# Designed miniproteins, single chains, continued (4), part 105

Each design is a single chain, and the fold is of that chain. pLDDT is the mean over its residues in the fold that is shown.

## One batch from the design tools (miniprotein)

Design m15624
Fold by ESMFold2-Fast:
Structure m15624 (fold): chain A 62 residues (1-62)
Amino acid sequence: SSSEERRREEERRKLAREIALKLHQIGLDFLRDLVAAGRASAVGREQLALEERALAAVEAEL
């Protein structure tokens, strides 16, 4: 039925978002570790600051 297909598509979209968020979090954790170890470039430090600011903005709005 169309309702079953809609449920399946919604679940697929949710899973895709969860995977993308987890992969992004792993990347940010890696970058944080590089910065903490003093091994990040200036670009890497700037990128971390931008990503953390973007995350804080999203969390402030929900």
Scores: mean pLDDT 80

Design m15625
Fold by ESMFold2-Fast:
Structure m15625 (fold): chain A 75 residues (1-75)
Amino acid sequence: SAAEEVSKELEEAIERAKEKGDEEILKLIEEQRAAVEEARANETDPETLAALATGSLGVELQAAGAYIVKKEAEK
């Protein structure tokens, strides 16, 4: 699935960031992932929960991956 592919690319980007020692990017990505999971756990609106279940996490991971690539290209 697209979400699985994005997740794999994100994990590879995290691995590359570790090798380069860019802890700021690593923290930001982990915080974004944690924030999405926390929102899912604390959300009480059933329509919003359904939207999260339909792959909103995949969208967030895709944005995080694009951010890592862009920031590395600007260095």
Scores: mean pLDDT 56

Design m15626
Fold by ESMFold2-Fast:
Structure m15626 (fold): chain A 104 residues (1-104)
Amino acid sequence: SLNTVVVKLKNISVKKAKYLLFEYLAGKVTEELLKVVIPNFSNLSEEVQNKVLEFLRNGKPVVVDGKSINSLPGLIRFLDRGGVVEDEDSKVYKNVGSIEFVQE
């Protein structure tokens, strides 16, 4: 089963949190700042954490069936639907956890 990461927002909007995740994929935001936005990230299984961090670290767009997936939430939702994603370097990602945004 997939682990869900719940993002509890205290001082930022859902829109800003999504922007922050997108900027992290582009290498513009630190992992420490990302963990502030995703406070339960450390509670995920080590396997799921490593898969999420690998995607975030690479910051590369992933192409599936001619569609470009260039955001972590988009990739996770695609995988949650049983999809298989390969990047241009032939990396395959499956069963990565989902992200839900909740206003605190």
Scores: mean pLDDT 48

Design m15627
Fold by ESMFold2-Fast:
Structure m15627 (fold): chain A 72 residues (1-72)
Amino acid sequence: MKITVGEALENFGTKSDAYKKLQEKLKALGYKEYVPKIDGTIDENFIKAVVKLAEDYGGRAGEVLRELDVEK
């Protein structure tokens, strides 16, 4: 499974510990400006971070995003 912009939009406004771990990983990848608070909430900034990740890694996004897999 990989997290996509579509999956993030589908889960907009939800909160979970799995998403909290994703926020920590996004900060580690350098997207900390879009993840100022690690509370597990999918908000507009989180979605922007996922979009930027996909733009930056392109064809490698699937491999990188596997580390950001979310259990529902």
Scores: mean pLDDT 65

Design m15628
Fold by ESMFold2-Fast:
Structure m15628 (fold): chain A 90 residues (1-90)
Amino acid sequence: AERGERLGLAATRAVNAAEPYVTAGDYAKAAETVAKILAEELDAEVKGVSISTLKSDGFEITTVKVTLEVDGETREITLDLTPEGPRLKA
């Protein structure tokens, strides 16, 4: 519960900070901003960042996947950058 709440808050901050870059179409800067905030909030080292976009009729979702090293373990965090708000994918 507590860990999930902390991750949710970090994800919200990351998406909010990246939103201007997503709106401008600068997905590289958006991904960098997400990775930076997640690393700071979770006290982790960034090992990799990737971004992908899924398009459907009247629907577009951009996803950022961040690979972090936390307590000597590699973990992947996936966030959806949607207009309706941030969504964490397990």
Scores: mean pLDDT 71

Design m15629
Fold by ESMFold2-Fast:
Structure m15629 (fold): chain A 93 residues (1-93)
Amino acid sequence: MVEEDIQELKTLLEDPKATTGEIASKLYKILTNRSDSEVETVLNALENIVTDPNTPLSKKQEVIEALKLIKPSLSPDKQQLVDKLISKLEDEL
């Protein structure tokens, strides 16, 4: 379920030892195994987690870098969804 993917991402982002590479690997697996509409749901949930005022700036930067790392490996439609999120997150920094 999409909710399981969101919970796994939230758990990973709450881990201060989680690396950009681990975040990228998890995002890649989720985004490649879901439909475009499910990906939009996951990315909207990720935006809410990352834009939370209690989320450290370092985690926001790690998520942006992870999204940039996986983007070239995604379909054009999914790349557009990821670009939209990157732009929103960069505006919040």
Scores: mean pLDDT 82

Design m15630
Fold by ESMFold2-Fast:
Structure m15630 (fold): chain A 86 residues (1-86)
Amino acid sequence: SIKDDAQKLTIQASDLLTKSVDLLRNNGSQQDVDNLRQQIQQLQQQLDALEKQIDDNPDVPREVRSLLTAARNSLDMAQSYLDKLS
């Protein structure tokens, strides 16, 4: 379901944020940074696709839209931490 997909993407975004913090704390390699940036870009594409499915559906709970916002905020923060490394 759309709700299950949104929850999955939110968890994945949170995981990427945690990984970015870990790389910052441990002075991760450029290759680790590049790999994580690629994962963030892929997840952003999945979020864009899910938002397109939601835009025309009034029955989608506000909770789902909040999850997508949270996921995007996590990815923005992850990119900010990676920018400090490269």
Scores: mean pLDDT 85

Design m15631
Fold by ESMFold2-Fast:
Structure m15631 (fold): chain A 77 residues (1-77)
Amino acid sequence: MSEEEKEALIELQAKSITPSSPVDPVSGKPFTEGAVLVMVDGEPVEVSPEVARKYLEKYPRAVGGLTLEELREIYKE
């Protein structure tokens, strides 16, 4: 997935999704730019656009099997 496709996907979701949580479970930061859904351990998880960019860089096809701990490690990189 290209950088333009990643940004378009992130921007679209961030504008359409109202966060159900005050903070991102991966980064621990508040949702200032809206929320993006990523598949973590077979379940959709709301993350900040910053975290979503890291996720899509490593998993451009959003393939399942990623755990929340693995997503946190990706973000720390």
Scores: mean pLDDT 69

Design m15632
Fold by ESMFold2-Fast:
Structure m15632 (fold): chain A 86 residues (1-86)
Amino acid sequence: FEEEVKKAFGDKAEKVLELSKILQKYLKENPEAIELLRRAAEEEGVDFEVFGTTLSGVYIPEDPELREKVFRALERAVELLKEHLE
């Protein structure tokens, strides 16, 4: 998964991995917070299924524009989680 993220996101790969770990920790402790992930995906114009499969490592989009949207949705999801769960 780390190799795939590094190839897909390049310079942003480290941030993607860090944010994904934070996101997974919050979801493990607060399963209902998945609604905040759905909101983040909607705000950034990413299909929730695509966002979810990317974060789970099942599928990483080849389209650079879609990858950029996924990255922004990930940042937004972590922001919402911190805002609502801290």
Scores: mean pLDDT 74

Design m15633
Fold by ESMFold2-Fast:
Structure m15633 (fold): chain A 100 residues (1-100)
Amino acid sequence: TLTINGKTTITLEKVDGEWKFTPSSVTLEKGKTYTFTVTNTGDEERSFIILDANGNVIASVTVKPGETKTFTLTFTEAGTYTIQDGTPGHESAKGTINVT
């Protein structure tokens, strides 16, 4: 987990032909605003999305090969959120955000 002073860094990477998030799990605090930095180190454009427990998309960003995107988000409810590759056909790539 890479979370420092309200900043969280997540990398989308292709490892052995498989797309994954690194870190695959992060722990954040309810009611705090976090700056997310998402980097794509792979060779294809990917969509980074965050889903709540009900499957609602609460954040979405498209990241090109070698690109870094930044956005802010505040979690108002504790629980488990899903990080997912929203790119069609690649939705099996996922991670987790645990909000306490």
Scores: mean pLDDT 77

Design m15634
Fold by ESMFold2-Fast:
Structure m15634 (fold): chain A 89 residues (1-89)
Amino acid sequence: ALELAERILKVASEIVLEFLRKKQQEVAYQIMDLAMQAVFSLVSKKDVEKAIELIRQMIELAREAAGDDPKVAEHVKRLEELKKEIEKL
């Protein structure tokens, strides 16, 4: 659980930095908030289902806000892979 949580934070921080570079600060803050909630659900609450839902929300928000940006798309793909690993818990 802790290793997956560290990976969520690492990927989410890269998405946050891309949105900050785009001057989309509100999206960056929302991604950061969702990532912190997902980590808390996974590590502190042992709520795998809630963590999966929060990662799904991060993916949807990032895709909607970034459109066709390949840098954000690469990080979103990494979040989808993490979500699949968490679903196997």
Scores: mean pLDDT 84

Design m15635
Fold by ESMFold2-Fast:
Structure m15635 (fold): chain A 89 residues (1-89)
Amino acid sequence: MEHIKKAKEYLEQAKKYLQEGNFEKAREYLEKAVVHLLQALGVPPKEAEERVRRSLREAAREIIRRAAGSDPEVAELAGEVLSLLQQLE
């Protein structure tokens, strides 16, 4: 699925920026990854962006809750987002 592939690509970019100490860019790419993970679960683009804008952490947690049984790769990627986000705070 294109959205899962995009989420992986953005997550890898977030990891690179985190290693470089560029926390602003790391957060931007984590937000982009979560938007695509929400879209992989059927959330429309504008609604996905709005959910991430309200709370990146809660959007990622919602993905884990919804995807854990049906979309294990999506749940795993959202778990990685939460782990990386904790390193930014």
Scores: mean pLDDT 84

Design m15636
Fold by ESMFold2-Fast:
Structure m15636 (fold): chain A 92 residues (1-92)
Amino acid sequence: DLAEEIAKATTWEQFKPVVPKILNLSVEEVKELARRVVEEYPTPQALDNLAAIASLARALGFTEKADAIVEVLEKEGAHLLSPTARANLALA
């Protein structure tokens, strides 16, 4: 379950293989995945991981997928965002 993998990643070794799995999803699937993470795993760690994925997606040229994650985090997760997550979203 990708939502659980995102939420529970605490090391780069756990996070690294999740990124390409997400970037292979459609924009709509990415948006639903981000919503599920915010709804089922509303922790600073899970939201920080989503913000990092959005920033990385933007840097790699996956603009629509980055936009989808940013929209979900700003509308549904804003109250849980750390300063680090907010900085990553500004870059995404």
Scores: mean pLDDT 78

Design m15637
Fold by ESMFold2-Fast:
Structure m15637 (fold): chain A 72 residues (1-72)
Amino acid sequence: MKANEELLERIVKAAEETGSDAEAIRKVGEEYLDGTPEEVATAAAAEALRQGDVETAKRIEEIGEEVLEELE
């Protein structure tokens, strides 16, 4: 879904800004692009937490909430 692609792009940019492994986060998120935006955001946040980056995980949650509001 295009909304999931836009969500993942915003997530990846946030990860790049914090210095996380944005490529690993993108790969995990891409596995859920055919799912719901919640699944994409949750998977990406879990990958950030696996990397030890709690700050990036929180930013991913915030981005997911913003995008979900636009999708109703």
Scores: mean pLDDT 78

Design m15638
Fold by ESMFold2-Fast:
Structure m15638 (fold): chain A 74 residues (1-74)
Amino acid sequence: MSREQQLQGNDIVSEFSGEGYREASKAPDPETARKILEEKKEEGIKKGKELGIDITELAESAMKVVTRVVTERL
């Protein structure tokens, strides 16, 4: 992908990862937290595709880290 697309992709991943982390951290249990993060990941991937950017790998990598951090605290 182009440098411009890479920067846009990184911005999308950062945005939904941060939002997902904040919302999932407030979840009552790990199962609910995982559901929130999974939905945020799917929304981010769809956003990327609408802009012509495939961020699937970046989104999966970022959400694996966020999921571990959140579920370790719940």
Scores: mean pLDDT 79

Design m15639
Fold by ESMFold2-Fast:
Structure m15639 (fold): chain A 87 residues (1-87)
Amino acid sequence: LREELLELAEEVIELLKELGEEKMVQTLEDLIREFERTQSLSAGILLALTIAIAAEYIAKHYPEKKEEAREIKRRALELATRLTREA
């Protein structure tokens, strides 16, 4: 679960860097650091939900990345649900 979440976060960061969305990259990197520092379930849920929000933003503003962003959002929401069930 932790490995899946961090892998997805790295995938979204790569996409955001390609799109020049540096502020969202910074936000996700900060949340990754908090999750790694605390190992808290709430930090993991927040990271997953923020990935979903970033993916939705990409899908709306970058039509060429819409399908990739939709899949990332689906995976992020699935991870958030799994984390919430463990709380």
Scores: mean pLDDT 85

Design m15640
Fold by ESMFold2-Fast:
Structure m15640 (fold): chain A 87 residues (1-87)
Amino acid sequence: MSPLQRLQAIVSRLSRLYQEGKLTREEAIEGLEEMLAILEEEFPEETDLISRVKEVLEKVRAGELSPEEVVNEASKVLTAVWERLQR
């Protein structure tokens, strides 16, 4: 599976959990940590995206982000990776 497909799978999982009212802090942290690992391994030059995911993770751990905001931030990261691969 490509790195982009792996990121898409994570965002889809987070979105599904949110729609079902099951997106817990633990599930959000797990998904964001998986995204961070993929970005650091496959796109290490994308330092701004890596920093953004780290910031989102810290805000989730602090209870500062709603489930909807988590899905929105994860989707923005996926879109940014997609757009950069098309250039």
Scores: mean pLDDT 86

Design m15641
Fold by ESMFold2-Fast:
Structure m15641 (fold): chain A 89 residues (1-89)
Amino acid sequence: LAEEIIELAEELRRLAEEVPDEAARIALQIGAREVIEAVKKGDFEAAIETVEKMRAHLEAHRASIPPELYERLTELLERIERLAREALE
């Protein structure tokens, strides 16, 4: 679970480089790094909280992000959150 979450967070970080809005791009890149750090420490609750913050940033900048990119970023966030929740069971 931890390894899979780290892989998805790295994918999210790379995909975030395509986000045209600088503030949204930086927020997603920082968030992805924070998810990786939290998961490496076994803090899956912190990883979920960070995903929720990234989702809020993504929603706030929805109009500035191409629809296909927005869909892919949202899917990655959902997958990360699902795996982090599974790790808490």
Scores: mean pLDDT 84

Design m15642
Fold by ESMFold2-Fast:
Structure m15642 (fold): chain A 72 residues (1-72)
Amino acid sequence: SMMEEIAQRLIEEIEKLDLSSVEKQLLIDEIKTALEAGKDPIEAARKATELLESEESKKAVLEVVEKVEKEA
């Protein structure tokens, strides 16, 4: 499905970022949970970004989210 493809792309792009394992796992878990619930993975990724402590990490993730949303 389109949502599964978007979720997979978000996960792949997040895995490439210079983030801690804890930050990556938090973001990936939120995206997977949203997908299983039939929710928008883009919205889930944006919401999960608010849980990150570092402004640099937040910016990097938001840039990935914007890129994936534009390509969807």
Scores: mean pLDDT 84

Design m15643
Fold by ESMFold2-Fast:
Structure m15643 (fold): chain A 100 residues (1-100)
Amino acid sequence: MDFSDLSVEEIKDYIVKILEENRSKLTKEQIKAIIDRMIRIAEENGETEFAEKLRQLKEKLDEMSVDEAVDALIEIIRNSKDISKQTLIEIARVIEFITS
């Protein structure tokens, strides 16, 4: 997908769509890999509040079902404030890679 013409909200919608379409095929290990890479991207781009929410999700991951983990991840993405378009593009690419 060409992200250049998309808004921040449209990129969030795209990320949510990939997660929802792959929900039945995602493993706990893949979700953990997504979260770990998202934390790194957020930290590298100075998105400190977003990174902290992802770390909190990671700490609870072993106690959650796959569906609960996907729902929580979607909520964090949807409710993220002041997240740069570049950060969201990098996240979208990571999710595409792990879900392929």
Scores: mean pLDDT 86

Design m15644
Fold by ESMFold2-Fast:
Structure m15644 (fold): chain A 75 residues (1-75)
Amino acid sequence: GSKYKVTVVDEVTGQEKTFDVTSEEEALAQLRKWLKENAHKYTPAQQIAALLKLLGDLLDGKPEGSTITVNLVLK
């Protein structure tokens, strides 16, 4: 079953992408994969900030079933 939901929000376009993940490692891997596939849209600083935000939220210990939201600004 899904342990977390990770929602990526583009603050400029309003587009959202949600990943259902079963572990902390899967959450980070899915976000990193999506950022790699969308690297041309976002600066390296924005991509690093999104990954660090997700990592911080995971380290803070979110309850199972929580939605973690990371925001990105289109370059």
Scores: mean pLDDT 82

Design m15645
Fold by ESMFold2-Fast:
Structure m15645 (fold): chain A 94 residues (1-94)
Amino acid sequence: SFRDALVALLDEFLARVREILPEDSPLMKAVEALAEEAKARLATATPAEGVQIMLEFLVRVGAEAEKHLPRDSPKMRAIDQMILEAGGRLAELV
């Protein structure tokens, strides 16, 4: 289903972030909390609401990363790239 595709995209994004961030870091915990909130919202969302939820999730992850990482750091660049790639995949699902 479309919802299952959005959940799969979210899970893939989380798995990629876990490869670059320490599991016990405040940033990783914030990203995981945002993902749990997004998944809960997706469970009852229409397709259009699901796209909005995913976009809001990606924006919030970027904002949290900027609080914890220097802007020009390799980890910040990697997270920015992951957000861009997830956004591109989301656009292809619509």
Scores: mean pLDDT 87

Design m15646
Fold by ESMFold2-Fast:
Structure m15646 (fold): chain A 109 residues (1-109)
Amino acid sequence: SDRFEQGQKLKVTVNITNKGDSGNYTVQIIAEGRDSETGAPVQIPVAEPVTVNLNKGESKTLTFEATVPFPDGNVKLYARVFKDGKPSASAEAEQTGETEFKANLTVTS
């Protein structure tokens, strides 16, 4: 069920809620797959990162077009948030349609 074609476009919708400090947050979409030779987990950015300003208590919805990077088409998608280059939150994206995914990110302090 998680198998896609390499180069396939996937829509990822991220709802981000800031319960932490006000500031700039960078959201990145990554795909986790496996190296074909070693079987080791590998992580690849699959969309351009987006930086948003969020006040405490603010929520925003971001939409990303992700490209499947792996030849075998088996991927897991994650949304990750960074503040000042430091990891703040991460969530696995859940499949909501044939090519649509949704992640809910909550930043806490």
Scores: mean pLDDT 82

Design m15647
Fold by ESMFold2-Fast:
Structure m15647 (fold): chain A 87 residues (1-87)
Amino acid sequence: MLSEEQIKKLAEKLSKILGTEVSEEQVKEIAKKFKELLEKAKKGELDGTELLLELSKEIQKILNNKVEVSVEKVLEIGKELKKYAGL
């Protein structure tokens, strides 16, 4: 689970990547969805491309469709999540 400090840093990083304000609660939901999708990928239920596409859809939903989330942005978000949470 992400610490409060890690969540705050991720909120700032994700807001910069997405070009919109991302709340700490939205960061928690994004991290939770990323972990769920990684677990499905480990079970062979998703390949890497399917994981990125599904994560993009979940992020757009969490942000109330406020921004378009490209695969490039999802990759950068995934790097930040791995950096702070080992996901």
Scores: mean pLDDT 78

Design m15648
Fold by ESMFold2-Fast:
Structure m15648 (fold): chain A 80 residues (1-80)
Amino acid sequence: SKLEEIAELLEKAGVAAVTGNNALAVKLLQRARELAGVEVPIPGPDASPGEVLRAAAELAEKAGLPELARKLRQAADMYG
């Protein structure tokens, strides 16, 4: 389903961010935003892992994935 694809993209973006692949994380967030049809600011290539994870969490919340949003916010708090 579309929601499953959005969730997969956001989970992959989080992993990419915490493993230092910021360019990949940003691309995955952009794809998830396009699929979800929601307006969330996507951070630039110089963003910290915490900034990417916060953007992913907001996108998850607006897409109707509140449990994923909570997990992503917890991860963001760990990475700053």
Scores: mean pLDDT 87

Design m15649
Fold by ESMFold2-Fast:
Structure m15649 (fold): chain A 95 residues (1-95)
Amino acid sequence: SVEELYERLKELEERLAELEEQAGRLFANLSRDKIPDLKKLREEVRELLRELEELLRQAEELGASPEFLERIRELITRARLMGKSLDDAIKKLES
């Protein structure tokens, strides 16, 4: 149902915000001993991105509002930017 998609979006949005907070803490104190934590966070962001892309597909199939679809796309953009930042940080620490 549309209501179930709305609750799912809220859960994914809250999870993304938590991952962004975790990334911010790691970025504030980058060191090579944090590489395992950065890699774990990167995998969590990748999984969240897959779930957001599936939610977008389901929302499009159910004819969700343009506003709802745009909210999902904004979260996908934020997740992609975080994934790139994590990739960049890991590469910098491994070089």
Scores: mean pLDDT 89

Design m15650
Fold by ESMFold2-Fast:
Structure m15650 (fold): chain A 71 residues (1-71)
Amino acid sequence: GVPSKVNYVKVSGLTSAALSQLLTTPGVQDIVQEGDNFLVYYDPSKTTGAAVAAAITALGGQVLGQGEAPA
C-alpha cells in the first residue's frame, strides 16, 4: 500500500463554525490551534493543498503558508 503522508495549511481568520465545516472536507484529518492561527492537516493522497486552501478562503480564512507535518 501507499503510505499516508500528512501535510498542513496554516490559516488565520476562521470562526469555530468554519473550523467544523473544514473537518467535514474529504482528506482533512485534524485542525490544531497555534496562537491566533490554525494548522489544517490533510492527507495529500485524498485531497490537495490547493483544494484545502480554496475551502479555507471560501469560509473567510486567510492562507498564511503550507508545509509537511512532522510524522
Scores: mean pLDDT 76

Design m15651
Fold by ESMFold2-Fast:
Structure m15651 (fold): chain A 104 residues (1-104)
Amino acid sequence: EEEVENARMALELDLRRAEKLYQQGKFEEAAKIAEDVANAAESINDYELAGRAYFLSGKAYEKLGDLEKAIESYQKAADAYRKSGNTDFAEEAEKKIKELKEKL
C-alpha cells in the first residue's frame, strides 16, 4: 500500500532524528521519539522498524539510568524483532534485559 510505504518512510526519518538526538546526548528526547516511532510502526505492522525503535528507546533509557523503562523497551524490541524474524536482534535485546535485571 502506497500510504503504508509513505508512513514507513516518515517513520524512518523520525527514527534517524531520534538516533541523532541519542548521539548528541539528548537521551530523553531520543527515547520519546523512538517510542512514538515504534508505536506507529506497530500500527502499520512494520515489526522490524518497531524493533529498531524500541531498541533505541531502551538504549536511551539505559543512558538515563531508568533501568525499568530500559527493560520494558528492550522487551518490546525483542517481541517486535521475533515477529519480524530478526532472531539475532531479539536475542541481543533479551541479553540486555538479563544484564539490566541483575542491576535492579
Scores: mean pLDDT 89

Design m15652
Fold by ESMFold2-Fast:
Structure m15652 (fold): chain A 102 residues (1-102)
Amino acid sequence: KELEKKLEELKSQLSPELQEIFDKYESEFPSIEFQVLAAKLLIEIEKKGIDVDAEEILKKLSEIKDEELAYTLAATFLYGLKNGEAPSDEELEKLAEELKKE
């Protein structure tokens, strides 16, 4: 599948340390689309050099059984990383919908 190839490509962009963290939680994510989102989030964390606990973020996301809620939270972190500010609830919902379209 194209998504499986995209996931492998994204994983190859992660540092060995972040890839190990991702692999630990990958099987607990609800869908391959969610796995792709999680990989994108880790890439953004590494790219920005942000001092955040990537393992804690992935752990929290893996514990969420509602894919919609998990997507919203992942979108929140991604938005915060890219823009350096907390988004509004409306912005979070819109961002979650945009990430689903990818």
Scores: mean pLDDT 67

Design m15653
Fold by ESMFold2-Fast:
Structure m15653 (fold): chain A 97 residues (1-97)
Amino acid sequence: GPRELAEEALELAREGLKLLKKYSENKEAIKKAEELLKRAEELLETSEDPREAAEESARAALEIGKLILENVENKEVILKAIGIILRAIGLLEELRL
């Protein structure tokens, strides 16, 4: 259901932030990712619409994945970021139905 999609999207965003913090020294990129995750977490807790929370969490995961591609050179981490991006897009499409 929509809450399960929101929880999955939020876990993707958290995993992305973890990778960015471990493999990048770009403090501005890390701060941007932390702000995206914080907004998604706050919306999941405060929103009465689980679809809205899922959409925001999936968008956060997508944007954090893009930040990894821009700031990380490790090929294995880049592949994980691509996986996060593709699953986030898939969640956004599921929420549209």
Scores: mean pLDDT 87

Design m15654
Fold by ESMFold2-Fast:
Structure m15654 (fold): chain A 69 residues (1-69)
Amino acid sequence: MDIKKRIPELVKRALTGSLDESVEAARELEDLAVNQKVKEVIPALEYLATHGSSPVREVARRALEKYKA
């Protein structure tokens, strides 16, 4: 799967999806950063940590902390 296409799709879903869809998309971005070490996800997580809904921001912040550990 082309990661350059997947990241923008997940960011859009995290910002515009239902509560469940947005949180699920944010968690998929967390998995890409923390478990798969995809660096291209970091700017997306930083954006969501500032501009997402409260639960999305919390997932994004936690993912960034885990990536830096």
Scores: mean pLDDT 82

Design m15655
Fold by ESMFold2-Fast:
Structure m15655 (fold): chain A 71 residues (1-71)
Amino acid sequence: SNDEEAEKLLEEAQKALVRGIASRDRAERVAGAREALRLAEEAYKLSTDPELKEGAKRTMESARAVLEEYG
């Protein structure tokens, strides 16, 4: 289903964000945050579940914060 696909995309977005934040290299932090934002935006678009949409929105907000700080 779209929600199952959205959940997988959100999990990958969260993994990308965590790997980015854990990196001591600015370029890797930025790349991780960009990938997280892209995946979370796709999860948000596909999701029909309000809880999945909220999770995707929070991940997008976190990724944008990293990009504003380090990009």
Scores: mean pLDDT 88

Design m15656
Fold by ESMFold2-Fast:
Structure m15656 (fold): chain A 82 residues (1-82)
Amino acid sequence: SGLEGLEELLQKSLDPILEIKKEVETKDLSNEELQKKIEEIKKLAKEPFEVLKRLRVPVPEELREKVFGKAEEAIKTIESKM
C-alpha cells in the first residue's frame, strides 16, 4: 500500500488518544487518574510505530510527527487539569 494507506492506518491509532482527551474534558478525574491517562496516551502513540518497525515498514517522519503532535496536544490538555 502507498503512503495514503499508511496514513489511514496511523489515523485509526489516534482515535483512542482522542477518546481519552474527550474523557478527561468531560469527567472530573483525580491527579493520579490524569497521570495514568498521560502514560496511556504515550503508549498508544508509540505502539503503532514499534509494530511497523518490527514489520520493517518505512514510516515518513512527517507522519510520525503528526501522530506525536496530536498526542502531545492531548497530554498538554490533561496536564492543564492537574
Scores: mean pLDDT 78

Design m15657
Fold by ESMFold2-Fast:
Structure m15657 (fold): chain A 65 residues (1-65)
Amino acid sequence: MEEELERRAEELYQQAVADNEAAGITLDDKEKEAIRRAAYSVERARHEGRVLEEAFGGTFYKAKA
């Protein structure tokens, strides 16, 4: 369900941003967008019955511009 996927992706995105900010990391606009895209991608994969555990953890905390 698209609405459910969007909700879960937003939760992952918000959690990742909050975790970075709590650690004293200021995320750039492009970095926030990349994290959001990763969250949506992960939730779509989960919906399809796939597990992207490594991509999930690594992608959300990568500080790549």
Scores: mean pLDDT 68

